# Designed miniproteins, single chains, continued (5): the designs that were tried, part 5

Each design is a single chain, and the fold is of that chain. pLDDT is the mean over its residues in the fold that is shown.

## One batch from the design tools (miniprotein)

Design m16141
Fold by ESMFold2-Fast:
Structure m16141 (fold): chain A 104 residues (1-104)
Amino acid sequence: KAIEELEKAIEEAKKAKEAAEAGDLESALEHAKKALEYAQRALDEALALPDSEKVDKAIEEVQKAILHLQQAIEALEAGDAESALEHLDKAIEYLEEALKELKS
């Protein structure tokens, strides 16, 4: 279900943020990649939902989150923890917005 995949994506993105804040970029990268995988699954699930107005907004927010997760992964691979944290924060924000749309 889209909601379940979004909740998993948020959990993994928050773990990635905590690891990056601790300076554990290897753990942060692992969790960021899992967050991206769950966000991609949430997008696929959302595309199958019939509530078009809320679903369309949720799809847009998940797509923005996916972009930021991809940029966070790139930053972590480059050893740029500051940039990675900024992108992880944006990804979490967009995933939480998508979750609110689907739960309303």
Scores: mean pLDDT 88

Design m16142
Fold by ESMFold2-Fast:
Structure m16142 (fold): chain A 112 residues (1-112)
Amino acid sequence: MVELSEEEKEELTKKTIELVKEIAEEMGIEILDIKVLEDEEGYPVVIALLKANLEQGEKAADKLMEEFEKLGWNHLAVFVIQLSEDLTAIVVVANKNAGLSPEIGEAILELS
């Protein structure tokens, strides 16, 4: 994981939300909710709940990863979690090696 300043964490959060909204609009996907959490080390976690199936969610996540690569943000991980046939969560984590923590899992379940 890359060590981020507080300003870089805020920029990452803001830019991730902007990219999620832009990609969802381009794909015709409805965003139901966006939640921002911090992991145990204070790194941002962005959770977007989409009215989308798994295939649409995976395509949106691929587009997000391409945009992050253009920005040089190769330390991010993007997870796609199917909650139901038409509900998919995209989770962006700054700590690629930490995976999904129990707190992130609880937040996703509360969106369902």
Scores: mean pLDDT 76

Design m16143
Fold by ESMFold2-Fast:
Structure m16143 (fold): chain A 82 residues (1-82)
Amino acid sequence: MAMEEELREKAREVVREDFEVELSTLPDTPEGRREALRRTEEALKAYEEVASAKATTEEQKRRLALVVEAMREELAELRREL
């Protein structure tokens, strides 16, 4: 349980960091923030596709599902902050 919470926390941190990097390269406008979120979402989709191809066991698939779920939760929170 504690290990899963740590994994989820790190996954959310990665998403937030990517969003902040995208924000730094875009105009400081509402449209810029929405575009940064879109780019971060696309990066997550690419990561999920590659990681899913690599996950061949039930345990690997379960762990990946937890990571992706945590990343999606952070994206939803960032979207709420717009």
Scores: mean pLDDT 82

Design m16144
Fold by ESMFold2-Fast:
Structure m16144 (fold): chain A 64 residues (1-64)
Amino acid sequence: SAAELARLLEEAARQMERYAQGAEEKAKELSKKDKKKGEIFQKMADMLRQGAEELRRQAEEIRA
């Protein structure tokens, strides 16, 4: 069903947001030791947050 698919997309978005938070924390830890690795983790976090936002938008479209 559309509602079931929307819920799965929202669940995936929540998981991506959790991974993004972890990546942001790793980026902060690494920023003073290895700037390049810190930047990679920050980039990963940004991509995960953008992906989560997109999945949430798709869930809204499916419910419409």
Scores: mean pLDDT 88

Design m16145
Fold by ESMFold2-Fast:
Structure m16145 (fold): chain A 77 residues (1-77)
Amino acid sequence: SLSFDEALDTLIEKAKAGDAGAQLSLAHIVDRHGLTERAAKSLSLETLEAILRVAREAGEDQSSIDAVEKAIEIKKK
């Protein structure tokens, strides 16, 4: 069985490859587990902006959208 960190690394790799399902799952996980700074460190600005777009289009919770927006702002600094 995959640990949480191994599953998270797999989702990050898929999200970087443009997998919309992985991008949507990451928006949710970043919010639920408080991983905004880790997301900013691990993902490019392009990938974070793609995640934000997918989350908005899917009608994700505002808290998940806010978490991704915060990761983008951290990445821009």
Scores: mean pLDDT 83

Design m16146
Fold by ESMFold2-Fast:
Formats: structure tokens, C-alpha cells, sequence
Structure m16146 (fold): chain A 86 residues (1-86)
């Protein structure tokens, strides 16, 4: 299902953010991306897809500023699935 695909991509995003945080522990953009992804995960779990989408789009902006292309790509996959679920 689309929800199962979205949950899997969200787990992959979480893993990539954790890896980036280990490599760049004091980078404020990585910290903000992590916080936004955590908030998006909570919103998604609660079925608040509109809030999850808003938070994901903010995370994409910070990930682009940080040059974290793998995270940008996975967040955009999650964004598309959220749009399909709405």
C-alpha cells in the first residue's frame, strides 16, 4: 500500500539523517533536519498528512542548503507519497 511505502521511505530517511548526524554532530542544519523529520514522523503516525507534508517540505529546504542530496532525494519520495495519500 502507499502507506506502507511511505513508512519504509520515512525509515530510510531516518537512517540517512542519523548517519549525517554522526558525520556532522555540530552542524545546525543537520540538527534541524532531524527535528523536522521527527515531527513529520509523529504527524504521519497520527494521520495528520497535511502537517507531515509541511514539515517534510521544510526538511527538504534545509537538506538542500546542507548539500545532503541522498536525504533530499528520499524526502522528495516521501513528499510524493504524502501527496498521493491526500
Amino acid sequence: SLKEKAAKILDEVRRLVDEAAKEHPDNPLVIEIGDLVDQAAVAFQRGDLEKALELVRKAIDYAEQAGLEDIVNKLREFEKLLEELL
Scores: mean pLDDT 87

Design m16147
Fold by ESMFold2-Fast:
Structure m16147 (fold): chain A 98 residues (1-98)
Amino acid sequence: MTREEILESLIEKMEAIIATLRELGVPDEAIQRLEEVLEKIKADPSNIDTAIEGLREAREILRELAEKSTDPVVKATLQALIDELDRDIAGLEALKAE
């Protein structure tokens, strides 16, 4: 997979995460923060460090949402998304090390 294809896949994944969070009824402020992260990634598509930092910021937003949630189903969904982002971050860090 090319760098461009990886970044396109991450953008699509981030858009899917945002859509899932909207369905869960998370606060608009959290949605806005995630959209800002997505725009940062889109603004610098040649920079893997920007993508890694963006995914780390998104992970922290999801962690904060999970801590504040009282619904066990919502918490489980957020934890699954966090685990997915952790795998993506690890993949990008491995790619950067090459």
Scores: mean pLDDT 82

Design m16148
Fold by ESMFold2-Fast:
Structure m16148 (fold): chain A 61 residues (1-61)
Amino acid sequence: KEEEERKELLEKSIEYGVKGIHHAVSAVVAEKLGDEETKEEHLAKLDEYNKKENEYYKKLQ
């Protein structure tokens, strides 16, 4: 029902937000280790998950 659908969208938005934070932190760690390739991979994933988070968040508005 509408409330259950809204909860699912909110959970998806939070899930992608948390995944984005994980990749942001991992990118910082890679940068400190001098691993440019791993840093770029995590930054690309961060951008991907931020877009997904915003997509689900817009459906809540």
Scores: mean pLDDT 82

Design m16149
Fold by ESMFold2-Fast:
Structure m16149 (fold): chain A 94 residues (1-94)
Amino acid sequence: KEEEEIKKELEKLKKNTPNPYLQEAIQMLEIAVNNPDVSISAVEIGVAKWFLDKARQDLKNSDLSPKQRKQLEQNIKNLEKIIDKLYELLLKRE
């Protein structure tokens, strides 16, 4: 089931990111993937994208170590891919 795969990817990402904005984005996406209402899921994804933009600002503006910067950049990219997969899943529900 595609939903179970997305949930597993979110759980892995949640364990591997200390960034508070990404943690909020992950929580919103977990709510979205579990919600049968496509309209509500779309709103939750929108909120997750807002938190993702905040994490991108942290990446640009924060004094992070090279290791922390690479981890944050990779976590942002991984979350963007999960958002794309979740949108594909929502389109199939319509």
Scores: mean pLDDT 80

Design m16150
Fold by ESMFold2-Fast:
Structure m16150 (fold): chain A 84 residues (1-84)
Amino acid sequence: SELEKEKKKAEEEARKYLEEANRKGREAEEAREKAKEAREKGDEEEAERLFEKMRELIMEEASYTVKAILYISKKLAYEKELEK
């Protein structure tokens, strides 16, 4: 079935984007911890650089999460069509 193939593709894309989102989230947490350490050492420039990196990673995580949600929605639409 073509719908079954499209559903599987949507599931694979959703998983891929969710994995990317989770990776970016972990990298953002690492940047946050490093920024905190830099601040404790009085390195304001390094702290600001790491907080900026954290912000960029959070935006990338959000972008991948939105893409994952869109593919989850496509998968659910294909599932509903297969039930007809």
Scores: mean pLDDT 89

Design m16151
Fold by ESMFold2-Fast:
Structure m16151 (fold): chain A 73 residues (1-73)
Amino acid sequence: REELLELLREIIELLEEKRYDEALEKLKQLRSIAPPSLHPLLDEIEESIKEKRPEKAINGVRWLLENFDHYAP
């Protein structure tokens, strides 16, 4: 649980710093340990980064961080 939250925070920081390749690598790590219920949201965040829509990606990660307890109680 703490590992997922730490990765989410790191991804936000990397996206805000425009370090998109590193953010994608952290997102892949998160997806490998995340419950299946999170996978569609993580995939949407990945696509947002790849489509050069970092604001959408940041908003997605922030939403997950705020609503994390609903996916990993």
Scores: mean pLDDT 77

Design m16152
Fold by ESMFold2-Fast:
Structure m16152 (fold): chain A 69 residues (1-69)
Amino acid sequence: SELEELLEELRELSETLNEEARKVLEKFLDMAEQGVIDEKLALKVILLSPEELRERLGKLIREIDEALK
């Protein structure tokens, strides 16, 4: 499914993140798999992530939110 593909892309991207951002992203992914988008966790992941990855993370998170509607 499109949602499974987007979640997998986020998991692959997590390997390029620092440990703190990765832990927050894992919590976000656990909730997203249950059909819930936590906006605070989403923002925290983006802010903790390297600047060059923030746009891509924001796009993926938005696409997951749209796929859950």
Scores: mean pLDDT 82

Design m16153
Fold by ESMFold2-Fast:
Formats: sequence, structure tokens, C-alpha cells
Structure m16153 (fold): chain A 61 residues (1-61)
Amino acid sequence: MPAPAFLARSTRTPEGEVRIDPADIDAAVEHTVAALEAAGMEVTPEMIERIRRVLELLAER
């Protein structure tokens, strides 16, 4: 019986869609970078720019 105490992955999309305000993109990028670094991944400037581009596309859709 797995009992996740923290629920690290909260429900971001109540109906399966993600909504991100353009003003929150920088914060979302920082959270994503921190998660990758916590997982032991090497984060490069090019990777950060790609992440930001994806988040910008999601914010417009």
C-alpha cells in the first residue's frame, strides 16, 4: 500500500489542460530547472531557453 505523504504531484489541470499566465513563465522555468537539478541532471543555457519556449507555447494555448 503506497501512501504518498506529500503528494508531490498535485492536480495542476483539473480537466487535463494546463493554464499558465505569461507573468508566471519565469517562475515556472525556475521550478523546472530546480527539479532537473534535484534529479541530478546537467542544466545548460540552451536547455533553459527550450524549457521557456515550451512554457510560452503552453501559455498561449
Scores: mean pLDDT 64

Design m16154
Fold by ESMFold2-Fast:
Structure m16154 (fold): chain A 84 residues (1-84)
Amino acid sequence: AAAEAERKERLERIREHIKETYGVELPDDVLEKNFEIAEWIAERLREVGDEILAILKMEGKLPDVEVSDETIERAKKLLEEREK
C-alpha cells in the first residue's frame, strides 16, 4: 500500500541530489521513465549525480544538459555493468 509513496520518496531524493549538486530540477515523468536506472545509479553513486544526467541526455530526455564526455563514458559503463 505504501509502495507508491516509497517510490515517490526515492525519486524525490534523486531529484534533490541533482538539484542541490547541479541546480537542475528534473520533471517527474523523466524520473519515472528512468526510475530503475536512476535508483540503481543513486544507490551506487551517491557522490556523483552527473552519471544520471548523462543517462537522461543519452536517452534524449535532457538534450540541453551539458555533460562531459568522461561522464557519458562512465554512464555507458554503468549501464553495461547492470546488464552484466
Scores: mean pLDDT 62

Design m16155
Fold by ESMFold2-Fast:
Structure m16155 (fold): chain A 95 residues (1-95)
Amino acid sequence: SSELEQKEERLQQAYGDLLRDYFLDLMINDMPQSDIDKRNQFLILLDEVLQLMQSASEEEKLRAIDRMLQAIDLAKQGKLDEAIDLAQETLDWLK
């Protein structure tokens, strides 16, 4: 549907922006290993959610996209523990 397509585009844009910001942070800043580890954990969870979404219903996809957009926003704010928790909850819900 057009709603699903629009939300998928928004998620792709948000994810792309996060990856770009993450890459630039690693190049410019000397980040603590613990922060790098948490960012990697979040990205792994996000990828797992994206994989499970491919076989989900349209309604499940729409809800998962909204949750992932919230998780990405939390990650951008540096609230990585909250972002990881939301991604994990979404992953568990899709299983």
Scores: mean pLDDT 85

Design m16156
Fold by ESMFold2-Fast:
Structure m16156 (fold): chain A 75 residues (1-75)
Amino acid sequence: SKEHVQQVLIQHLTGQALQFEREGKEDQAKKLRELRKKVEEEGLSIEETIELAKKLGLDEHVIKSLEIIKEIAER
């Protein structure tokens, strides 16, 4: 469901932000928190979330993880 996908995205982005913060990558962690906030407040789709992640300059492995979530949600 759309609600389930949104919850998965919020949880994933929260975990990724915390991990980058622990690694001292504050810039990436801040961008991940900004993306999570927009997903939560604006109800962004998976496609919109990936587009915004790319525009924010998030790490390639983060973008790839979001694309995997999209692929699973479409199956």
Scores: mean pLDDT 86

Design m16157
Fold by ESMFold2-Fast:
Structure m16157 (fold): chain A 78 residues (1-78)
Amino acid sequence: MYEEAAKKALEILKNVEEIKEEINRLIKDPAVAAELNELIEEAKERIEKLVEAGDYKGAVEVARELLARMRELYAAAE
């Protein structure tokens, strides 16, 4: 069970790193881009700490919350 959650958390982190590159291309407002990058870095730190503690389910939850927040901030930028 935890191994599956850890795999999902790592896949989400990999996708987030790819999205990070797209943010600089798609977001016209540099302030919004900065907020998104800050949220990504904070979430990465939290996910890494949770994975180190063996809380893979918590890591997945943080990753999902990050994606939801990124979508909200992206939508607000339009």
Scores: mean pLDDT 70

Design m16158
Fold by ESMFold2-Fast:
Structure m16158 (fold): chain A 87 residues (1-87)
Amino acid sequence: MHKAMELAIRLVGELAKENGTVTEEQLVEAVREAMRRAGLSEEAIEHAVKTARELAQKVVERSGRISGGTGKVIAALAVAEGVKRAE
């Protein structure tokens, strides 16, 4: 597993700890922070953020909220797409 993906999942877990949910903006910030700490390019980060926003918006449209578990899955998929673009 990429270091950025593990970090993003951990950050989303902390954000969801009290309320069981994360907002789209919290999810996007967790992805940005994890990828920056892992030394990934701004191009890779912006691709990941776009993926995170698209997935988060679909989840909110269907359920009205993003659970911590769903947020972790979105963060992992978003980081994977960003890393794939960078490599």
Scores: mean pLDDT 84

Design m16159
Fold by ESMFold2-Fast:
Structure m16159 (fold): chain A 76 residues (1-76)
Amino acid sequence: SLMEQLKQVAREWKARLREEYPTLSPEQQRLAEEALALLDKALASTDLREMIMYMSGVTVLEMRIHVLRREEALKA
């Protein structure tokens, strides 16, 4: 089902983000913590719409982490 496929994607995203976490700056880690919380909510969800909303939030936070990483690199 689509729900099971999305849960598998959420598990993979959570694992990747946890592995990357120690390499992130403190500001990037704050965004990563928000993304991890949304992934946990997605994994606990039984509503497909709610799961899609949480997963969309994760993608926005991932984009913000990438932008912040580039901005911090340019300031260094």
Scores: mean pLDDT 88

Design m16160
Fold by ESMFold2-Fast:
Structure m16160 (fold): chain A 104 residues (1-104)
Amino acid sequence: STTFTLRLVITGGAGGDAVVGHSGTLTGELTPEQRAVLEEMAAKMEPYYKELVEKRLELELTLTVTGPDAAVWREVLERVLEALKEAVESGKPVKREERGAAAP
């Protein structure tokens, strides 16, 4: 029984002297399997974070994951990666508000 809540907002891209900021929170009890997923997904996200900064986009991310199922951790982090890709590729604001649990 692994559950998650995700809130992600990417805004910005207005011309001029805009300040670019980003913040995120990731919480949960880490197993070796969960740590491996986090490290893999962080590496996949790094180029998109750099591109967000270059495009002057602001990222606000709050993610809570509770439980031992590394597959659910992977699924929610893949959703974050997809949102980052969408924002970088489109240059448009992106919003995600999601909750879920492991499939039966």
Scores: mean pLDDT 68

Design m16161
Fold by ESMFold2-Fast:
Structure m16161 (fold): chain A 71 residues (1-71)
Amino acid sequence: MKEELLEKLEKEREKMEEKIAPIKEILDKALEASVKALEYAVKSVVEDKEKYRELTEEYNALTNELEAERK
C-alpha cells in the first residue's frame, strides 16, 4: 500500500541522513581547512610556509576521519 511504502522510504531516508550528518560535518570542516590552506598559500607563500603545512596536515587528518566514517 502507498502509505506503508512511503513510511518505509521516509524511515530509510531519515536513517541515511543521520548517518550522513556526521560525514557532512567532517567534510565541511575539511573543505574549510582546505580553503584556509589555499588562501594562506596565495597570500603568504614565502614566509608562512610552515602555517600552510599545518593547515594541510589538519585537512589531511579530517580527510582520514571522513574515510573512517565511510568504511
Scores: mean pLDDT 72

Design m16162
Fold by ESMFold2-Fast:
Structure m16162 (fold): chain A 74 residues (1-74)
Amino acid sequence: MLPEEIVKYLDSLVEKGILSEEEKEKFAKYLENNPELLEEVLQLLKEGRYDEFTKIVIDFVAELGMERIKQGLK
């Protein structure tokens, strides 16, 4: 499904405690449904721009948290 380089990098973020397994699965599915973003993060990895890739992941996790709050609050 996802390129192995992306899967390996996401696994490293889980190992470091930056991502939970649940957030990793959600992000992986999000990338599969968003080919433009998938191409962007692949390019970042090829260029060694890991900080920018990590920022995209963190921003995604933060947005998921905000959406959960918005849906849980009346």
Scores: mean pLDDT 77

Design m16163
Fold by ESMFold2-Fast:
Structure m16163 (fold): chain A 97 residues (1-97)
Amino acid sequence: SSLREEAIKLAEEVIEVVMEALKTVPKELILKMIGLALRAIGIKLDLERAETEEEIRKLLEELIEIAEEILKITEDEKVKEKAKEVIERAKELLEKL
């Protein structure tokens, strides 16, 4: 797979992690989680249009920020594990750039 295709797949996995987190977060955090989901969707769309390695790098860094925010606010241990895996894979992709 191309690095861009791997980054798009990672953005899809971040969206899935946010959607899982939405099932378990308190009502007060629902809007914040929806905001994170929309940001991840935006990053996926930007990755599909990205033409340069520099653009892909910036979008991967933004995905790491979203995953770190999920990790701070979720109490679900499985969601935390998936968020950590996403951060690790995003960092691995950044090393290939």
Scores: mean pLDDT 88

Design m16164
Fold by ESMFold2-Fast:
Structure m16164 (fold): chain A 101 residues (1-101)
Amino acid sequence: ESLMPDAESAKKGIAAVEKEAEPELKEAFYRGYENGDVERALELLRELVEREAAGEPWTREDRLRAAEIHGILAALALEEREDDLRRFEEEGRRLAEEFEA
């Protein structure tokens, strides 16, 4: 089952960020939304997966990385860039397998 956002879910996510997110998380989200691409999202995901595999605690910086990934994925979903979303899902799964196996 894919956890990738569709366009409607992305719009709801943007609305939630606008209403409830801390300023730094909102800035990270919009940095990803406006300037990020699938390669940037994968780079940030790799950092998060490596830190989790190393037993590192979830920090504010990790929350900012996650917010930026969500911004990138929201933009890709709204632009209907299904190939980029599929690439993120496939390469993200591969990264998780590398550190969990």
Scores: mean pLDDT 74

Design m16165
Fold by ESMFold2-Fast:
Structure m16165 (fold): chain A 125 residues (1-125)
Amino acid sequence: MRILIVDDHGGDLLEIEEILQEEGYEVEGAPSGEAALRIYEERGDEFDLFLIDIHMPGLSGLEVLRAIKERDPDAAVIILAGRSDEEGVKEALELGADAVVYKPFSKEELIETVRRVLAQKEARR
């Protein structure tokens, strides 16, 4: 399975990539919402799950989520959010986000959330 990670903080991007690669996932990183949408438009069908940071300069994580869900309502999307992002999290869930992971998160919390969302989407195939 292949996962696209969208986060403008290079340290978070590398940490999440390492965690998921150690669990056996293929992972690609996008450093901005604009980069993520370019990848999605060209190769979106290659990805089983999208991990999107809600707070990014330029094109926001909510705008990326909206664009993905407008094209594929069944796409697996997990939002990465700060614990103070109550309004943004509410909007993400209303836009159809499948789960939210709050920063800072543990390796175990991230892995369990990814597994749960992927299992739910596989059951719909």
Scores: mean pLDDT 84

Design m16166
Fold by ESMFold2-Fast:
Formats: structure tokens, sequence, C-alpha cells
Structure m16166 (fold): chain A 64 residues (1-64)
């Protein structure tokens, strides 16, 4: 169903976001980022996730 397909794609976005978060944390530790520098990098990851979720929502709105 469209609902099941949508849920699967949301899980893919979640998994990708988790991997990106892990990359930022590892980079922050390696480069000795300040808390602010780390949070700015994290904000980029969050913004990308929101963008992908909105794109997915618009795609499925057209299918309904």
Amino acid sequence: SLEEEYEKKLKEIDEETRRRVAEVLEEAKAKNYSYIEMFVRMADVVDERIKRELELREEYKKKL
C-alpha cells in the first residue's frame, strides 16, 4: 500500500540521518570541535532530514 511504502521511505531517511549524526560526532571528536561548532554541524544534518521528509510528503500528496 501507499502507507506501507511511505513508512519504509521514512525509515530509510531515519537510518541515513543516524549515520550522518554518527559521522558528525566522530569528526567533532577527531577535530576537537567546540559545543557550538558541533551543534552547527548537527543543524545541517537536521535541516537535510527535514528537507527530505517534506519532499517525501509532497511526492505522496500527489499520489493521493
Scores: mean pLDDT 84

Design m16167
Fold by ESMFold2-Fast:
Structure m16167 (fold): chain A 67 residues (1-67)
Amino acid sequence: SMEQLLEALRKTLASQPGVGEEQAEAAVQRFRELVEEIRATDPENFEALSQRAMLEVSIATQEEAAA
C-alpha cells in the first residue's frame, strides 16, 4: 500500500547519516506530492515514474545531508 511504502521510505532515509527523522519526513512529503502529480498527469506510467521520483528524492535528501 502507499502508506506502507511511505513509511518504509521514511525509515530508510532517516537511517542515512545526517538525515534524521525531520529531513526524512520532509522527503516523504515531497515524494507524496510528486506521486499525486504523476497520478493526475500520467497514470499509465505511474509505476515507472513513481520509482524515478523516489530515487530523485532519495538522492536530493542524501546530498543535503552531505552538505
Scores: mean pLDDT 79

Design m16168
Fold by ESMFold2-Fast:
Structure m16168 (fold): chain A 91 residues (1-91)
Amino acid sequence: SKELKEKIEHIKKNYTVEELKEAVNTAIERAKSSKRTPEVEKAKAKLKKEYPELIKKLDEETVEALAKLYETSKELAEIFIAMLEEILKEE
């Protein structure tokens, strides 16, 4: 959506890679503490289908966190993906 694109552009312009790494690490730690549901496996399968190149570059903890976010909110998952892509772009 236009609103999602505007949020992603705002993140890219207003946050440093270091701030994005901190936010990503916080999301991963939060995901480790959250309950895992069977829907998370389905979310992982969807993410591997929709973002195969990104998923190849991520560790299992990051993929798990992303899948849990996707199950909670697709919009938050797409914001998390945009943050991950900006971090990987620096590397």
Scores: mean pLDDT 80

Design m16169
Fold by ESMFold2-Fast:
Structure m16169 (fold): chain A 122 residues (1-122)
Amino acid sequence: MEKELKEEILETLREAEELLREIEKFLSTLKTPLAQAILGLIREAKELIRKAREALEKGDFEKALELLTELVATFTGILVLLRELKETASPEDQEKLDKFIERLEEQIRRLQELIEKLKELL
């Protein structure tokens, strides 16, 4: 169970990092202050993913829990700003943003479920 949960969290972090790379590539084309703010939060999220992965690899589940909780807060911040960006976007960009928003909402939900499972082991 502990080993299986660790692997599930690591896979979820890999998928989240891939999503962040796709969003970053899209936002880099917009050059707006709001897009720059979201890119800043993406850099913070990537650093939290790196630290959470290291904590999990070391078996520091308390540290991993703290970092995953902070990561969910950072993703929620990204989600709020992506929704704001969508309000002024072109129809084509709105469709892309809707897909990113949906995928990020799914990642937040999965991370919250994994955080609860991790708490049960502590």
Scores: mean pLDDT 89

Design m16170
Fold by ESMFold2-Fast:
Structure m16170 (fold): chain A 85 residues (1-85)
Amino acid sequence: MSAEELAREGEEAYREGRYLEAGELYARAAELSEDPRRRIEYLVKGARAYELAGDVVRAVGLRLRALGEALEAGDYSMLPLILEA
């Protein structure tokens, strides 16, 4: 599947309240995305899903990955998205 297909499945799972599955789908979408900005967006969406599922450890993990991506890219414009709860 493409990153965009996995992200759509993640959006559907999130909308249905399947937050754990949504987090897993968004994390996979991030892994397949070659665009650093899209990767950060997927990591943040996955983190939010894990937060709603009560999986704080995986949520923090995805936010730290998003921060790492922004630092490596030298693009700090994404920091507000990464840091918002």
Scores: mean pLDDT 83

Design m16171
Fold by ESMFold2-Fast:
Structure m16171 (fold): chain A 71 residues (1-71)
Amino acid sequence: SLEDALREVSRVTGLSVEEIRAFLLSGHPSLEAAFARFDRDGDGTLSPEELRQFVTGVATARGVALTAEQR
């Protein structure tokens, strides 16, 4: 779910869920629109691979370095 994806990004990047929401809303019309960009099959759930890409995308955009284990 979107909320699970936001919590995973928060866990990996160290950013708060509120900060991640604010960041996504600065570049997208809604959180659902931001999520849909990564939800490639449109089922409302991210696969582990899509979730990893979502985490990496937010981390890169926010300037957060990820370890090889977090990629």
Scores: mean pLDDT 71

Design m16172
Fold by ESMFold2-Fast:
Structure m16172 (fold): chain A 97 residues (1-97)
Amino acid sequence: SGEAIVAEARRLLEEARRALAEGKAAEAAKLALEAAKLALRGALSGEISLETALELIEEAIAIARAALELDPNNFEVHLNLGILLFMKAVLKRLLKK
């Protein structure tokens, strides 16, 4: 259900923020990406709105950007941020026009 998808994505984002507070940049970015993947899949299946998925992906991007500030040379953080930005672009295209 859409409610379960949003709840799980929110749970993963909270875990990502905890990892970030602990200085675990790679773990934070990984958890943020998992939340974003769940949100995007939910939107593409029609279980949640495109707007809700965009909000969750924007939160995931903010976490990944903060993770990059903690560890600016970490390849995994850069890769995951890139994937998140691509996911946002896809969602914005679907939402507009």
Scores: mean pLDDT 90

Design m16173
Fold by ESMFold2-Fast:
Structure m16173 (fold): chain A 96 residues (1-96)
Amino acid sequence: TRQQIESIIDQLAERLRALGVPDRDVERISRILREEADLALEKQTASTLAAANIRVVGEVVDVILRNRYSKEQAEEIMRVVDETLLQIQKIIDESM
């Protein structure tokens, strides 16, 4: 599961770079996703998974606000992140 999650995070990183997100912010989002995915895999509770989602979404919102993306760019970034979170959630669920 860890290797599958790493692959998904690497795919997110490339998609975010393609959308013009700065490398610094891509690396920060990727790091937070890795930390939260590790914690979710260890605990495998609804509360831990909810906390992981909140932290990641909060970081992405911060990135969007700091970089002053257009509404269209912000919506596309959020869509890509939401898809990634759903894929990670599915892997965690399938590991239980």
Scores: mean pLDDT 79

Design m16174
Fold by ESMFold2-Fast:
Structure m16174 (fold): chain A 94 residues (1-94)
Amino acid sequence: ERVEEDVELLKEKHGFSEEEIEKLRAILNALTPEQRDRLVKILLESDEDLAKEIINRLYYLLFGEKASQEEIDRYLDRIEEMLKVRKEVEKAKA
């Protein structure tokens, strides 16, 4: 139910395909609660193209390469830093 709430929220924000929704559901079920909360925030702050890229990459890392939790955390850290830089640029423009 909690995963479905996150999926519906993100589906309203972005025009995800059925395949992307299935990948997102699988990812959210594989992550820790802390990683899930971070990912949802990242995806809500991302544009649609970036959100789709993140979903595809995380799906591959989790189910293709079976990456460690530390590797997943490093990926999330990189995306959060990128989004932080985008926010600072937007503030400087405003």
Scores: mean pLDDT 81

